# Designed miniproteins, single chains, continued (3), part 90

Each design is a single chain, and the fold is of that chain. pLDDT is the mean over its residues in the fold that is shown.

## One batch from the design tools (miniprotein)

Design m11115
Fold by ESMFold2-Fast:
Structure m11115 (fold): chain A 93 residues (1-93)
Amino acid sequence: MEVGAGLTLDGVTVPTHSSHRIELYLDGELVATGTMAAGNPEGGTQVIGASFVSKEAFESLKPGTKVTVRVLDGNGQIVGEEEATVKARVFPG
């Protein structure tokens, strides 16, 4: 069953906009997709609303976990791909 949660990622240096989408990969496997409610055009720390492919995928993304972040524009084109670190997870209230 899919799990929705907020994630804070650190180390995203690619400029982002609210129309951008994110894919998160762990060891080459897609673990979550997400959207940016607010972009960070200067990069750094990014907050995303994430939809995890499974409960196990959600549990694997603990604080301190390194993930590959793929940033896509509104047309589905990859605009950046880099390593980022999970800083925090927020459960839906």
Scores: mean pLDDT 71

Design m11116
Fold by ESMFold2-Fast:
Formats: sequence, structure tokens, C-alpha cells
Structure m11116 (fold): chain A 76 residues (1-76)
Amino acid sequence: SPLLSGNLEEFKKELEKILNDPNASPGERFRAYLLLKELGFIDPERLAAMRKKGQELLENDPEIKKKVEEIDKENG
């Protein structure tokens, strides 16, 4: 994908902060993960590890499952 210098790097840093913030809600971290995936900023090995962790979060929190279904509906 064509990279927009400046704004895209700033956006990436914000998403990475949310992913690494233990005080962020699981839903916020999962949304940040999906956006990083869509933008192609996640390596395949890291993507697989994060997807596994995302699946564990979905199984442990029904509210996250509902938010993921809403995101899938927006992207479908």
C-alpha cells in the first residue's frame, strides 16, 4: 500500500501505544491490532502470535466478541 509519510507513522505509533498499554481496555487493544494488521505493519509471525492472543481475549470476554463482530460488519 502507498505510505503517507508523517501522518501514517504517527497513527502507527498511537496504535502501538494502545497495544502495549496494560491500562487500555481489551477491546481498544484488539481494535489497534486489527488496524495494524490492515495497514500491513505486522510481520506474519507477529500477526500469528497476536491473532492467538486475540482469540484468547475473545474467549474470555464476551464484550470484546461483540465489538469484533461490529468491526467485521464495518469491513464486510
Scores: mean pLDDT 63

Design m11117
Fold by ESMFold2-Fast:
Structure m11117 (fold): chain A 78 residues (1-78)
Amino acid sequence: AAVADEVMRAAAEAAEQTFRDSIAAGLPKDEALARGNQAAEDVARELGEKYGLSPETVEHAVRLGRRAAQEAVDEAVA
């Protein structure tokens, strides 16, 4: 079952997209990263609760989303 993978994907996509949208709106990278991290957490927890995922799986999805946002920051400064 790909439910955990789906939640991880959704969290990562939300984080990256929120970061990119924030940068496009003219926000500084630090604020854009914070918004991306928040989006990852919100999506991972919402879907984790909806699908009854373990706290460990939800936390892993949050971590993956935060990593995706950080990778987008690193890409933007390269």
Scores: mean pLDDT 78

Design m11118
Fold by ESMFold2-Fast:
Structure m11118 (fold): chain A 78 residues (1-78)
Amino acid sequence: DERADVPASYRVEVYATDTGEVIEYLVKSDKDKSLKTVRHEAPASEAERVAGREARKIAGELQKKGNKVTLYRSRRRR
């Protein structure tokens, strides 16, 4: 699919199972055509590490394809 090669922005959401907090990272590509969401669950002690690791992994893959990437971090309570 030709669309598979089109840059996309990613929202990484990690639900902290212990506290109900959601840690969110936006991995924004300068040429984004769509926003995709990646969801994980982790204990609160690991949720930030998991969210950061996934966001950096996605950013690295986008940069490998020649995209400029900006990371935005937020924390929300549910």
Scores: mean pLDDT 73

Design m11119
Fold by ESMFold2-Fast:
Structure m11119 (fold): chain A 89 residues (1-89)
Amino acid sequence: MKEEVEELERELEEWRERAREAYEKGDEATEEELRARLAYILRLLGETLGMEPEVRERLDAVLERHPLAPEEQAEAERIARVVLRLYEE
């Protein structure tokens, strides 16, 4: 669990940096990719923690616009599992 949390923190820092750079440069492709990855994670979390229907619809729209590759989906599922464990304990 500790190693997974440390990896997650490092990955979140990298994502924050990439998101800031994409925003500053107006790199729409990178922003869309990051939005899709975050949307997938949030949908997985929402299945367990609950979410408003309007939020779910918005996440689904993002994922339809930018479908994730199987490897990206697997990465997001791994991150979601780590986050859910933190919420349980």
Scores: mean pLDDT 70

Design m11120
Fold by ESMFold2-Fast:
Structure m11120 (fold): chain A 55 residues (1-55)
Amino acid sequence: TVEIKVKAGEFVTNPLDVPAKLTYTDETGKVYEKEVKPGETVFAAYDGTFTFTPL
């Protein structure tokens, strides 16, 4: 599992070479989940934390 702090407007590429579950927790504490492919880039709409968990 990889955790990355993000700022609004940043793009983060899945650092894992495998499909991962992205858990995004914004600064208000709201949690969003998405499955991401290896090398897929995700946009951070709000400040928060991206957690990539290998599937």
Scores: mean pLDDT 79

Design m11121
Fold by ESMFold2-Fast:
Parts: C-alpha cells; sequence; structure tokens
Structure m11121 (fold): chain A 101 residues (1-101)
C-alpha cells in the first residue's frame, strides 16, 4: 500500500517534536528506550510491515483500527495528515505510560 509509505515519511518530519515531548518526561524505562529504538528503525528502513506490527503490538491498535487507517490513507492527503497526528498522539501517550512503569 503506497499511501501508507507517505504516513511513514510524515512521521520522519514530526519525529523532532515527538522527541521534545519525550524529553519533558525524563524517566526513561528500558521499555521506553526499546519503544524509541523500534520506532527509529522502522522509520529509517521505511518498513511498512514492521510499522503495521508496531501499531498492533506496541500501540495496541486493533486489526479493525489498522484497516480503517489504511482506508483513510487511500482517500486524501488531508486524511493522511490527520492519521499521522492521531498515531503521533497514541505514540506520545504510550511513551508516557511506559515511562511511568
Amino acid sequence: MELFEEVLKSFKEGLPDLIEHAKNNPVLSEESIEFLEKLKEILENNDLEAFEKFLREVLKMSDEEIEELKKKAKTSKEDIVNMVQEIMAKIVDTLEELSKK
């Protein structure tokens, strides 16, 4: 799915803001470090399969949510931007929860 690749490219642009957000919660657990390393590897490799697995296993998104995400990516560039923002929010929330544990 070509449009899902554009989602990954948009994340690369938003990554500095995500890192600054994480910096405001300085208690990094091993789980938080693993989370950030996994995300970096996926973004560097443009690995769509690993990204989908990350959404499912790390962000704990359902198969239904992931399929809805793929459908949104086919509709418009605006939907892709909104989707990236939604995933970024879930990443921030997940990082905060991992930092508390």
Scores: mean pLDDT 65

Design m11122
Fold by ESMFold2-Fast:
Structure m11122 (fold): chain A 82 residues (1-82)
Amino acid sequence: SAEARRLREEGERKIEQGEALKKLVTEKLSKEEYQELALKAAPLGVYLENRHVSREEALEIAEEVIAEGERLIAEARRLEEA
């Protein structure tokens, strides 16, 4: 199913973006690692240098994005099983 493939790909992208943001706020990173993960998380529009977004808030956003990606993958599996 083309729709199942689309949902799987979107879900995988969201999980990658959310996990990148989670690593940015939870891990000690080199400059190179930080830049790579920041590029992956960029589509989420969360800027850690913005004083109005705390590490806690960024972590919540990351976890919500990962959960959404997991929901999309689960929906894709249901469509493939139908």
Scores: mean pLDDT 79

Design m11123
Fold by ESMFold2-Fast:
Structure m11123 (fold): chain A 98 residues (1-98)
Amino acid sequence: DMEEKIRELLLLQFEVLLAIAELDPTTEPETIEKLKELIEKIRNNEISVEEAVEALLEILGIPAEPEAMIEVYRKIVEERYEETVESAKKILEYLKKK
């Protein structure tokens, strides 16, 4: 399912952002709590793909429409899903081994 694969990529993206935020002592505690809340909402299917992408764009400060980012994720799923998942998992392992 395309939506399920996009959700998995978004989940991994937020987990990477959380790991980086937790390693950075200048990150505000409120930012860490917001990232944790978004991760739980994605895991529990409490927010849509569009809502998750909107939150991601706000956190990254990217001035783009959610639909454009969803199209990027769709292409990743079609062309590079397994490679992208593997790369994200390796990044997470690296960041957690600090």
Scores: mean pLDDT 83

Design m11124
Fold by ESMFold2-Fast:
Formats: sequence, structure tokens, C-alpha cells
Structure m11124 (fold): chain A 92 residues (1-92)
Amino acid sequence: EEKQKAIDYLKKLMELAEEEYKRHPVIAKAIYDRAKKILDALENGEEISPEELLRLARAVYNLAKAGYDKGLISKEMLETAKKAYEEFENLL
């Protein structure tokens, strides 16, 4: 339940990436696949260290920043990735 907000933001990010895939498939898939990897680890009860979880969330946020700077993703995707990362910071 404490992790639910982070999970909800990851799911939203994946939905936004699926929408963006029609326009910019490479960056959208990269964000989707990384978000899904984090989500699968959390939902399937895989052991993952807090430090590694935060590192992965930060990598997703950095990808979103780079994609947004190049005009390849929406501002909503960037803000959603940022909120997911902030929720992981608050959990750890």
C-alpha cells in the first residue's frame, strides 16, 4: 500500500509510453520496458534492494528528461516519470 503510489505512477507511465509508441517507438519502448521491469519486480515479489530500485527509477526519469528535451515524449510522460522517481525516494 505504501508502494501503491509508485506502482500507480509506473502504470500510468507505461500507458503514456504505449500511446507515444505510434510517434516515437524507440524512446517510448525504452521507457516502457524499464518501467515494466521495475513494476514486475515490485508486483511479483522479487527481491530488489532499495538502492537498486531508486537507481532504476532514476534511470527511467533521466530517459524521460532526455526524450522530452529532444521533443520525443510528452510533458505528461516527463512529469509522470518524475513523480514515480519522487515516490521511490520517499519510500527509501
Scores: mean pLDDT 81

Design m11125
Fold by ESMFold2-Fast:
Structure m11125 (fold): chain A 81 residues (1-81)
Amino acid sequence: SLADRLVEETEFDEEEARRIAEELERRFPKSLHEPILNAIIYLGGRVSFLRKLDRDFLEKNLSFLPEEVLEGLLLVVELLR
């Protein structure tokens, strides 16, 4: 599952991973789940770091990603706050 992969690949605990996976599955099509997960892993999957990110950081450092993936990352960041 997406939640299991978040726990395995990032510093997210089981509760954080479950909550984030549920929101991503609700709001984004399945085709975007893997790209969003890969972007979280690329950023190191550290809750303390991810929690501090904003749109300006993502646009500057991850402009090569589709806008829909950036929106997914912004949702993850917001859910970690």
Scores: mean pLDDT 84

Design m11126
Fold by ESMFold2-Fast:
Structure m11126 (fold): chain A 87 residues (1-87)
Amino acid sequence: SPELEALRARVEAAYADLEALYAELRPRLSAEDQAIAERALARARGLYQQVLAAMETLPSLEEVRRVVDAFLAGLEGLKAWLKEKAA
């Protein structure tokens, strides 16, 4: 499905963007905030793998969209936290 391929590309791009943002901001974080960020990134990686697996197993595009939207919202929250702590 072109729609499913677009959702997968969006998930992959968003996750790569988070990793790139952390790499950029890491030197500006305290040691404590780096430790918190690394734990949050490890959880985000686990969720990323679960979302990709769910895209292969969920029976409807609507259910896939719901899972993807929740995941992307979580990444945006982590990105906002990283930007705040690096400021």
Scores: mean pLDDT 89

Design m11127
Fold by ESMFold2-Fast:
Structure m11127 (fold): chain A 68 residues (1-68)
Amino acid sequence: MPPYVELEPEEKQELLEKLREYEERAEEGDLEAVLEGAELMAEYAKKMHPERREEIDRQLAEVRALLA
């Protein structure tokens, strides 16, 4: 009944590694890394919560507009 899908262990590890990489780049002032990290999070969030796909896409569009 939960409207989400658990990620495979390998996918979780890869996601965490990528997010940490983008976090480090963002801390160094790389605004592109903020957008890339947000896009990566949005893709995995949509995979885990397909019922929120439209909401996640809207949030990502707002992030893109903010960083433009």
Scores: mean pLDDT 74

Design m11128
Fold by ESMFold2-Fast:
Structure m11128 (fold): chain A 59 residues (1-59)
Amino acid sequence: MTEEEIRELYRLFRDKTAAEVHAEREKRGIKLDPETVQRVRRLVAEGKSEEEIVAELLK
């Protein structure tokens, strides 16, 4: 899992519905485990910043 993959997923969840994020992930070939995807979604919903989400997931 890379910082760039987390940042891309953050941008997708900010601007798109969960279904649209799923379709975009498949189209772009983003290979993140389901737990990481759900953690990013939760943190975005909680109003965490991109930098806070990256810091949380890389520890």
Scores: mean pLDDT 72

Design m11129
Fold by ESMFold2-Fast:
Structure m11129 (fold): chain A 98 residues (1-98)
Amino acid sequence: MEKEIEKEVEEIVKLIKEGKYEKAKEKIQEVFDKYSNEERALFLVLVLKRILELAKKGEIELARKLWELVNEEFLKLPVEEQLEIYQLALKLLPKYLP
């Protein structure tokens, strides 16, 4: 599962690099629709890891756009699901972030 979600993040980043923002949003929506809250939490943590990696390489605007699009779609989820995902993500952060 982790490798599949990593691949989803990289496909989203590729779409953003190509200026295909609507396709990137569709892919993010697909991820939130098909995965459990544990997998959604892993997705958010891997997105944050990728944002930090992009920022460290000086790709600040790409990092900001990735965060913007993912956050926009995340905020469309029910508040109860958002809370559960945040709690799960906080437990995963020390494992995945430098």
Scores: mean pLDDT 86

Design m11130
Fold by ESMFold2-Fast:
Structure m11130 (fold): chain A 88 residues (1-88)
Amino acid sequence: EREKLRKELEEIRKEIEKIKTSEEFREVLNRLAELFDKALELGDDETVEEIKELVRELFEKLGLKEAGEEIVKKLELRREAVKKSKEE
């Protein structure tokens, strides 16, 4: 499972380098969101941090660094909400 997540992240990193269209951007972003939820479910903090960095890289390559930081901030809030939910 962790090996599968890491392999999918490696493929996504390669796809980020090749993005040329808004459709490709949307597909990569959706895949990152799905992997983020899976990593949270597994409690894999290392993979969660890697996904946050890939989101930053994705938006930075498009010249949208500020928008990327807003998305990362939302992901961090989601992560904290999940942790707090487990505590009650």
Scores: mean pLDDT 77

Design m11131
Fold by ESMFold2-Fast:
Structure m11131 (fold): chain A 87 residues (1-87)
Amino acid sequence: VQAEVDAAEAEAKELIDYLKKVAENSTPEQKKLFEELAKGIEKGLAYTRELAAQDPEAGRRAVGLLRSAIKEAKETVDKFEKEYKEK
């Protein structure tokens, strides 16, 4: 479970870095949304780490949920970027 948590942490970090990069060229409102998404992912990661330390099975389920959340957040950001680039 630790290796799975570490992999999810790497994925979360990549998304947070991507959100910061996109936010640099975003409107103030979009920047706030991206910052809130990044905070949500950070909180999800922290919770997943705590769960995995207490219950490996629950931690593994939490990793799955975190990865799903990361995927949804990435898709949401991609849609905003597409709308920004395409008139």
Scores: mean pLDDT 74

Design m11132
Fold by ESMFold2-Fast:
Structure m11132 (fold): chain A 80 residues (1-80)
Amino acid sequence: SERQQFAEELYNIILESIKKAGIKEKELTPEQLEKILEVAKEFIKDELLRASVETLLDQFIDLGKPVSLEEIREALLASL
């Protein structure tokens, strides 16, 4: 579905942002998530994708605890 394609696109953007930020850890701290979001904002051309990434990552940053990449993927898929 279009929603599943959009969720996968968001996840791929997050993965690319993690790679560009040089992060290799299994769990992402709030500080690392903030860096990932900053990197993502630099290369995302589409305003809707940018806003969606900001909304998603801000939710995890606000939790104030480390999150796994798997938890981020599950949250994206659960929003469908």
Scores: mean pLDDT 80

Design m11133
Fold by ESMFold2-Fast:
Structure m11133 (fold): chain A 74 residues (1-74)
Amino acid sequence: MSPEVKAALRRFLLLMGQLSEEDREALVEELNRRSREVQERAKAENWSPEEIEEAWLELLEEMNARAQEVIARR
């Protein structure tokens, strides 16, 4: 796992800690759904490990933005 992915994951976990249980459950469900979509596309299109890692970084950055939006709505 790259340093960039580790940093994005750490940031996401910190943000999740600031959310209500209901908001955390909603974001986890969204992450699980989108993760499945990435895996399905990777298999269908024969993605390289580099392409998969890039897609994961993009997803984590989007999830971090979503968590920040939820925090801001309070």
Scores: mean pLDDT 80

Design m11134
Fold by ESMFold2-Fast:
Structure m11134 (fold): chain A 77 residues (1-77)
Amino acid sequence: MELVEKAQELVQQALDALKQGDYQKALDLGKEGVKLGMEALKQAETREELLRAIGAVIGGIGVAFEAALKLGKELVI
């Protein structure tokens, strides 16, 4: 599923940005990953797709939340 792949890529890019100290980029990419992960959840037809989409949403929330805390911003999805 294309949305799951994009969501996973965005979350990985967000995590990489977070590790580099680019908190704004990590926040933006993490939020986008969550949005695409949620869309993937709605379209998931298999357990594998559901688990991958859930992983992207959880990972994206985690990265976005940490980035928001580092920036002193409220997390809004």
Scores: mean pLDDT 81

Design m11135
Fold by ESMFold2-Fast:
Structure m11135 (fold): chain A 75 residues (1-75)
Amino acid sequence: DLPKKLAEILEKAAKESKDEELSKFLREKAQELGKTTDPKEALKITSEAIKYVYKVDPELAKKIEDEAIRLIIES
């Protein structure tokens, strides 16, 4: 279940972030992923989330991106 696994990656990142607004944003994106069953929509949501995180915390963004890419390749 790609959307659910992507949501888990974003929720984990939210817990690791010390930025409260970024944590809130990542949790909201994880909830959006939990409501979709379309892999294409899930990838779009995840890509938008990563793009935003790069503006605030590039190191965390790269970690999310690397985990998401690994998951997508294995799916």
Scores: mean pLDDT 83

Design m11136
Fold by ESMFold2-Fast:
Structure m11136 (fold): chain A 116 residues (1-116)
Amino acid sequence: MKVKLTVPKQTQVVEADVEMRAGERRTFTLTATFDVKAEGASPEGAKVNVTFTLTVEEEGLPRRTETKQAEGIVDKDGKATATADFTAINRAERPARLRVTGEAVPEEDQEAEKIE
């Protein structure tokens, strides 16, 4: 069965300033919800691939970026929610304030092509 999924062209961004102790590790959970439409069928139960990017900025250190892929499943209301966990570490030998930016980008217009 061919189902065309239309995911809106959205980038969801969250930003936080976090004070961390020297060598402290914290887990940041990024969650994003997208509206999904399907032509000719209900989108419920369809998968949406989401790319999450976490950027960590600390004064005097290089910018760090980590990328993870996660899947959301479309619910009865036509919404897909995806979640990814990231770890940020204060790599300085001192307490520091880290700027943490999370971005979520869904795949544009997913076409489930079954070539028979």
Scores: mean pLDDT 73

Design m11137
Fold by ESMFold2-Fast:
Structure m11137 (fold): chain A 85 residues (1-85)
Amino acid sequence: SSSTEQIIKELEELKKKVEEGMSIEETIEKLRELAEKAKELGLYDTASALLALAESLELNKEGASRDAVIEGLNNLIEEIKKKYG
């Protein structure tokens, strides 16, 4: 759906910003913003997955590598693509 495509696009842009130096705190904030947007679009499973990634990153806030953050974003993008085609 166009709604799912928009969430995927925003996750891919977020991943690019992380690769360019975005902080883990900003990444968590953006994931929470995307989760609220997904919820407004009726994508409740996607919103839950976005929040789960945000909480995982919050728990590792001081010790997570950039590569680990990027891996988390890639895994979420692939999960959404598999579920919605």
Scores: mean pLDDT 83

Design m11138
Fold by ESMFold2-Fast:
Structure m11138 (fold): chain A 95 residues (1-95)
Amino acid sequence: MEELREEFRRKGLELGREEGELIVAELSKTRALSEEEKELLIEAMAEEVAEFGERFPELIAAGVSSEEFQRLAVETLERGFARFEEALARAAAAR
């Protein structure tokens, strides 16, 4: 179990980084982002997706439906965006 949790967390970190990089690329088309802001978004997405991935073995064992998995995945992305925006707002307030 623990080895599976670590494996899914690692996969989640990689997927979250990839998702963060895609979001950064898309946002950069319409918004100037600093390197620090890009790193904050990628890190926020990576951590949220990693936490979700870490829970996969338990969720599967609990018999969670595919619809519920989709809902949790959407909530995970929304939390990643919220975490990034909060970090960005705190950084701006410190300037």
Scores: mean pLDDT 77

Design m11139
Fold by ESMFold2-Fast:
Structure m11139 (fold): chain A 94 residues (1-94)
Amino acid sequence: MEKEQLEAFRRIVLEEYREAFRLYKEGKLSEEELKEAVDRLVAEAKKLYKSLKTEESKEELKKLLEEALEIAKEYDDEYAVEKITELLKEMEEE
């Protein structure tokens, strides 16, 4: 159940961000639309984190967000780096 939710986050949410960045680089997506894709990733991660019941599943989500942060750094997506870093910090303080 929770493993399936984490797998869906990786396959759908992270892929949506990768696709949004690709379209942005091709000139098919605006900077504003790319920022919206990042905001959706953050919102979906926050929603998923609150729904997860086990510490193991919460740690797996943190690892997925760390993977997303590495992708954002490789893309030089400063907005994504900032927003994902803020989210990870908030999750450590909860």
Scores: mean pLDDT 83

Design m11140
Fold by ESMFold2-Fast:
Structure m11140 (fold): chain A 62 residues (1-62)
Amino acid sequence: MKLTVTALKDFTAQTPDQLSMKKGETVEATDILGVVDADHLRVRLADGTEKIVPISAVEITG
């Protein structure tokens, strides 16, 4: 099942592993790989890339 990651606010990557998005942007993910820390989640995007997103700044639906 495809998951949709939607940005609830603008955020900018602080490391190469992190994703940057603008409020209202969406990206497709194939899997949630797990919690990295208290505010960050690792996801696998539809292109097979693994990225970290801030939990408080995204909505994940699927």
Scores: mean pLDDT 81

Design m11141
Fold by ESMFold2-Fast:
Structure m11141 (fold): chain A 71 residues (1-71)
Amino acid sequence: SELEELDKQMQELLEQGKYEEGKKLMAEFWERSRELVLEAAKREGLIRTPEEEAALRAAYEEALAKGLAKL
């Protein structure tokens, strides 16, 4: 899968000490993961309004910021 491939590439970069490149892939992984979850939630009727979508996007952005701060 796309996410599995990005995760593998990120781990390989981190193992090589390429932290800046690893952070970039982590951000890309998170962005693609967010869009896939949003699409699935819309399909299942869990997100029905722009306000609900905005709330989920904000939660993902906060989680990404916390993840990047650990690196």
Scores: mean pLDDT 76

Design m11142
Fold by ESMFold2-Fast:
Structure m11142 (fold): chain A 65 residues (1-65)
Amino acid sequence: SDKEIALEVAAAVSPLAQRLMEDVLENGEAAARALSEGEKAFLAGHVVDRLPAELAAKVRALLDS
């Protein structure tokens, strides 16, 4: 599933990336809005760009909300 792919990619980056991505995927825009500017940039630069294009677009939309 999209969630499993995103979490596997995040886990490969770091435990922090996995935790942040898990929170965003479970709690949507509210969790994404609670992220710091640095945490959003970290996920975008280290996780989102490594996802399949359709999934990357979905996660980027959440982070940009």
Scores: mean pLDDT 82

Design m11143
Fold by ESMFold2-Fast:
Structure m11143 (fold): chain A 71 residues (1-71)
Amino acid sequence: MTDEELFEEAKKILEEEGDEKSLREIEEMINDPDPLVREMGYGVAALYVAVKRTIEAEDNEKYNEELLEKS
C-alpha cells in the first residue's frame, strides 16, 4: 500500500468518525516541508488504518447474531 493510499484510507475513517481535527493535523504533517514530519504524518495515517482493520476483524469474529439475540 502506498503512502497516498494509507492517507486516503485514514481520511475515510476519520470522516466517518467525524474527527476532522485529527484529519487536518495529518494533512498539515504531510504538507510540512520537513521530511521527518511528513514521515510522521504517514505513520499516524498507517496507525489509524491498522487499528480500524483490527476492530473490523474483531467485530466480524464476534458477529454472533443468533447467539447474542442482536436487536
Scores: mean pLDDT 72

Design m11144
Fold by ESMFold2-Fast:
Structure m11144 (fold): chain A 91 residues (1-91)
Amino acid sequence: SDLPTDDEILLTLLQIVAAIGKLDDERGNYEAVVESARLGKKLADEMIKRGASKETLEEARQLFEDLAKHSKSPEARKILEETIKRLKEAI
């Protein structure tokens, strides 16, 4: 199929959101970082709901762990850590 899979689309969107979140965190735009964390959580929840592969969920988990490790926003870190827990429970 010339069309990407649901897994490929959702993981790509998550990678874009993660990249934007990292840039905003580096710039001290912590309100924007929190919004990126919330959007990332919604994408992760959608991956789980759509039955994304264990490999895709593991890639998403690693991305959230990297974000949580480097984030300077306590509010964003909390959302990221809650999302990591949900992904681990789905794997």
Scores: mean pLDDT 87

Design m11145
Fold by ESMFold2-Fast:
Structure m11145 (fold): chain A 89 residues (1-89)
Amino acid sequence: SERDAYIDEMEAEAQAAVNAGDKKEQAKISTRLRELINEEEDELSDMEAHYEALKLQGAPESELAKVQAQIERTKKHIDRLRQALKISE
C-alpha cells in the first residue's frame, strides 16, 4: 500500500540519518514520525469506534472482518513507525 511504502521510506531515512551521524536530520525525522504516529492512533481510535458501532447494529461478519483487517493493518503501521522512531532517537 502507499502507507506501507511511505513507512518503508521513513525507516530507511531514519537509519541513513543515524549512519551519517546527522543529528539535525534525525531530529526532523523523529518529529515527523511522532506526527505520523499521532495521526495513525487517531484513525485507529475512529476505526475501533466504527467497528463497535457495526457490531452493535448486527452488521454482517464480512463487513466486520473488513474493518477488523483495517484495524490490524493500522496497528502494524503504528508498531513500524514506533520502531523507526527508536532508530532515529
Scores: mean pLDDT 87

Design m11146
Fold by ESMFold2-Fast:
Structure m11146 (fold): chain A 77 residues (1-77)
Amino acid sequence: SPLEEQLAALEEQLRQVIRDLEAGRISAEEALRRGQQILDQAYQLIQQLDPATAQRQFQRIMQLARELGRLAYEAMQ
């Protein structure tokens, strides 16, 4: 599905933000800003999917969002 391919690309972008934050290449504020932009795009695509696929994709993206939030919080300490 073209929507699932776009979501996979956004998921990889979110993973790259996490890697950049862990490596100290970007600040926690910048990581959260970029993460929010990626998540907003992902949520728009997810609502266009069938319910079962939407649920799986939402769970996956939320897992990454929680990890980003945790790492950003740790980086601000």
Scores: mean pLDDT 88

Design m11147
Fold by ESMFold2-Fast:
Structure m11147 (fold): chain A 80 residues (1-80)
Amino acid sequence: ERQKIADEVSRYLLEVARKSDPESRRKIEEAIPKIVKAILEAKSKEEAIRRVTEIIDSLDIPEELKEELKKGVTEIIEKA
């Protein structure tokens, strides 16, 4: 179910954002609606992963944080 995947990804992103610096937290939180839309509109898990990772890579946040977010969201989407 796409909605359950979107909800789980959103929860994960918020959890990581809360542990991040205030600026990174704001940028991650602002990206969540776009990431949710990408998951809901994706035709496959592969498309969802690709679109979500592209959004994360476009964020102005530290590379280490981008890698953490991409790893986590990929694991959630693949296991769904």
Scores: mean pLDDT 86

Design m11148
Fold by ESMFold2-Fast:
Structure m11148 (fold): chain A 81 residues (1-81)
Amino acid sequence: STREILERIKELLREMLTASDEEVEEILREIRELAAQLEDPEVRAFVLAAGHEVAEMRLRNDPRLAEGVERAIKRLEELEK
């Protein structure tokens, strides 16, 4: 279901907090594969944008990474309604 897919995406976004550079690429691949299963193109676009933003923050060691992950998860929770 869409809810189960979004819950898994939120889990993957949280995993970005402790991911190595190699793991970031793996997590982003999984997010892209899950996003492809989403029927709503607007939800799909948001998921892809959020995944990319969090991945970029992790790779550049952005001190706001935790805030970025929290923001992405809150946006996805709004899309579940």
Scores: mean pLDDT 85

Design m11149
Fold by ESMFold2-Fast:
Structure m11149 (fold): chain A 88 residues (1-88)
Amino acid sequence: MEEEIRKLLEELRKLVADIQQALEDSYMKSQIEKEKKLNKEGLKLRQEYDAKVAEARKTVDPETYEKLSQEARDEYFKKRKEIKKKIE
């Protein structure tokens, strides 16, 4: 009986370890892919924002600059929220 119990405990420990490893691997792969997508989309979005602000800075009119800068900011945050929703 003790030998059968010992064998069962060893099999159970191996099963728990295998399940834990599979869950960790699946979770890590998912997180890495989400981070890659977030970083890629985030960098692209930042570049688009910076480009729009640079174009706005070419204007001589402060009111036009403020308007274009605000539009660029609003678009940046709107797109950022959409990217997070799609990847999460």
Scores: mean pLDDT 76

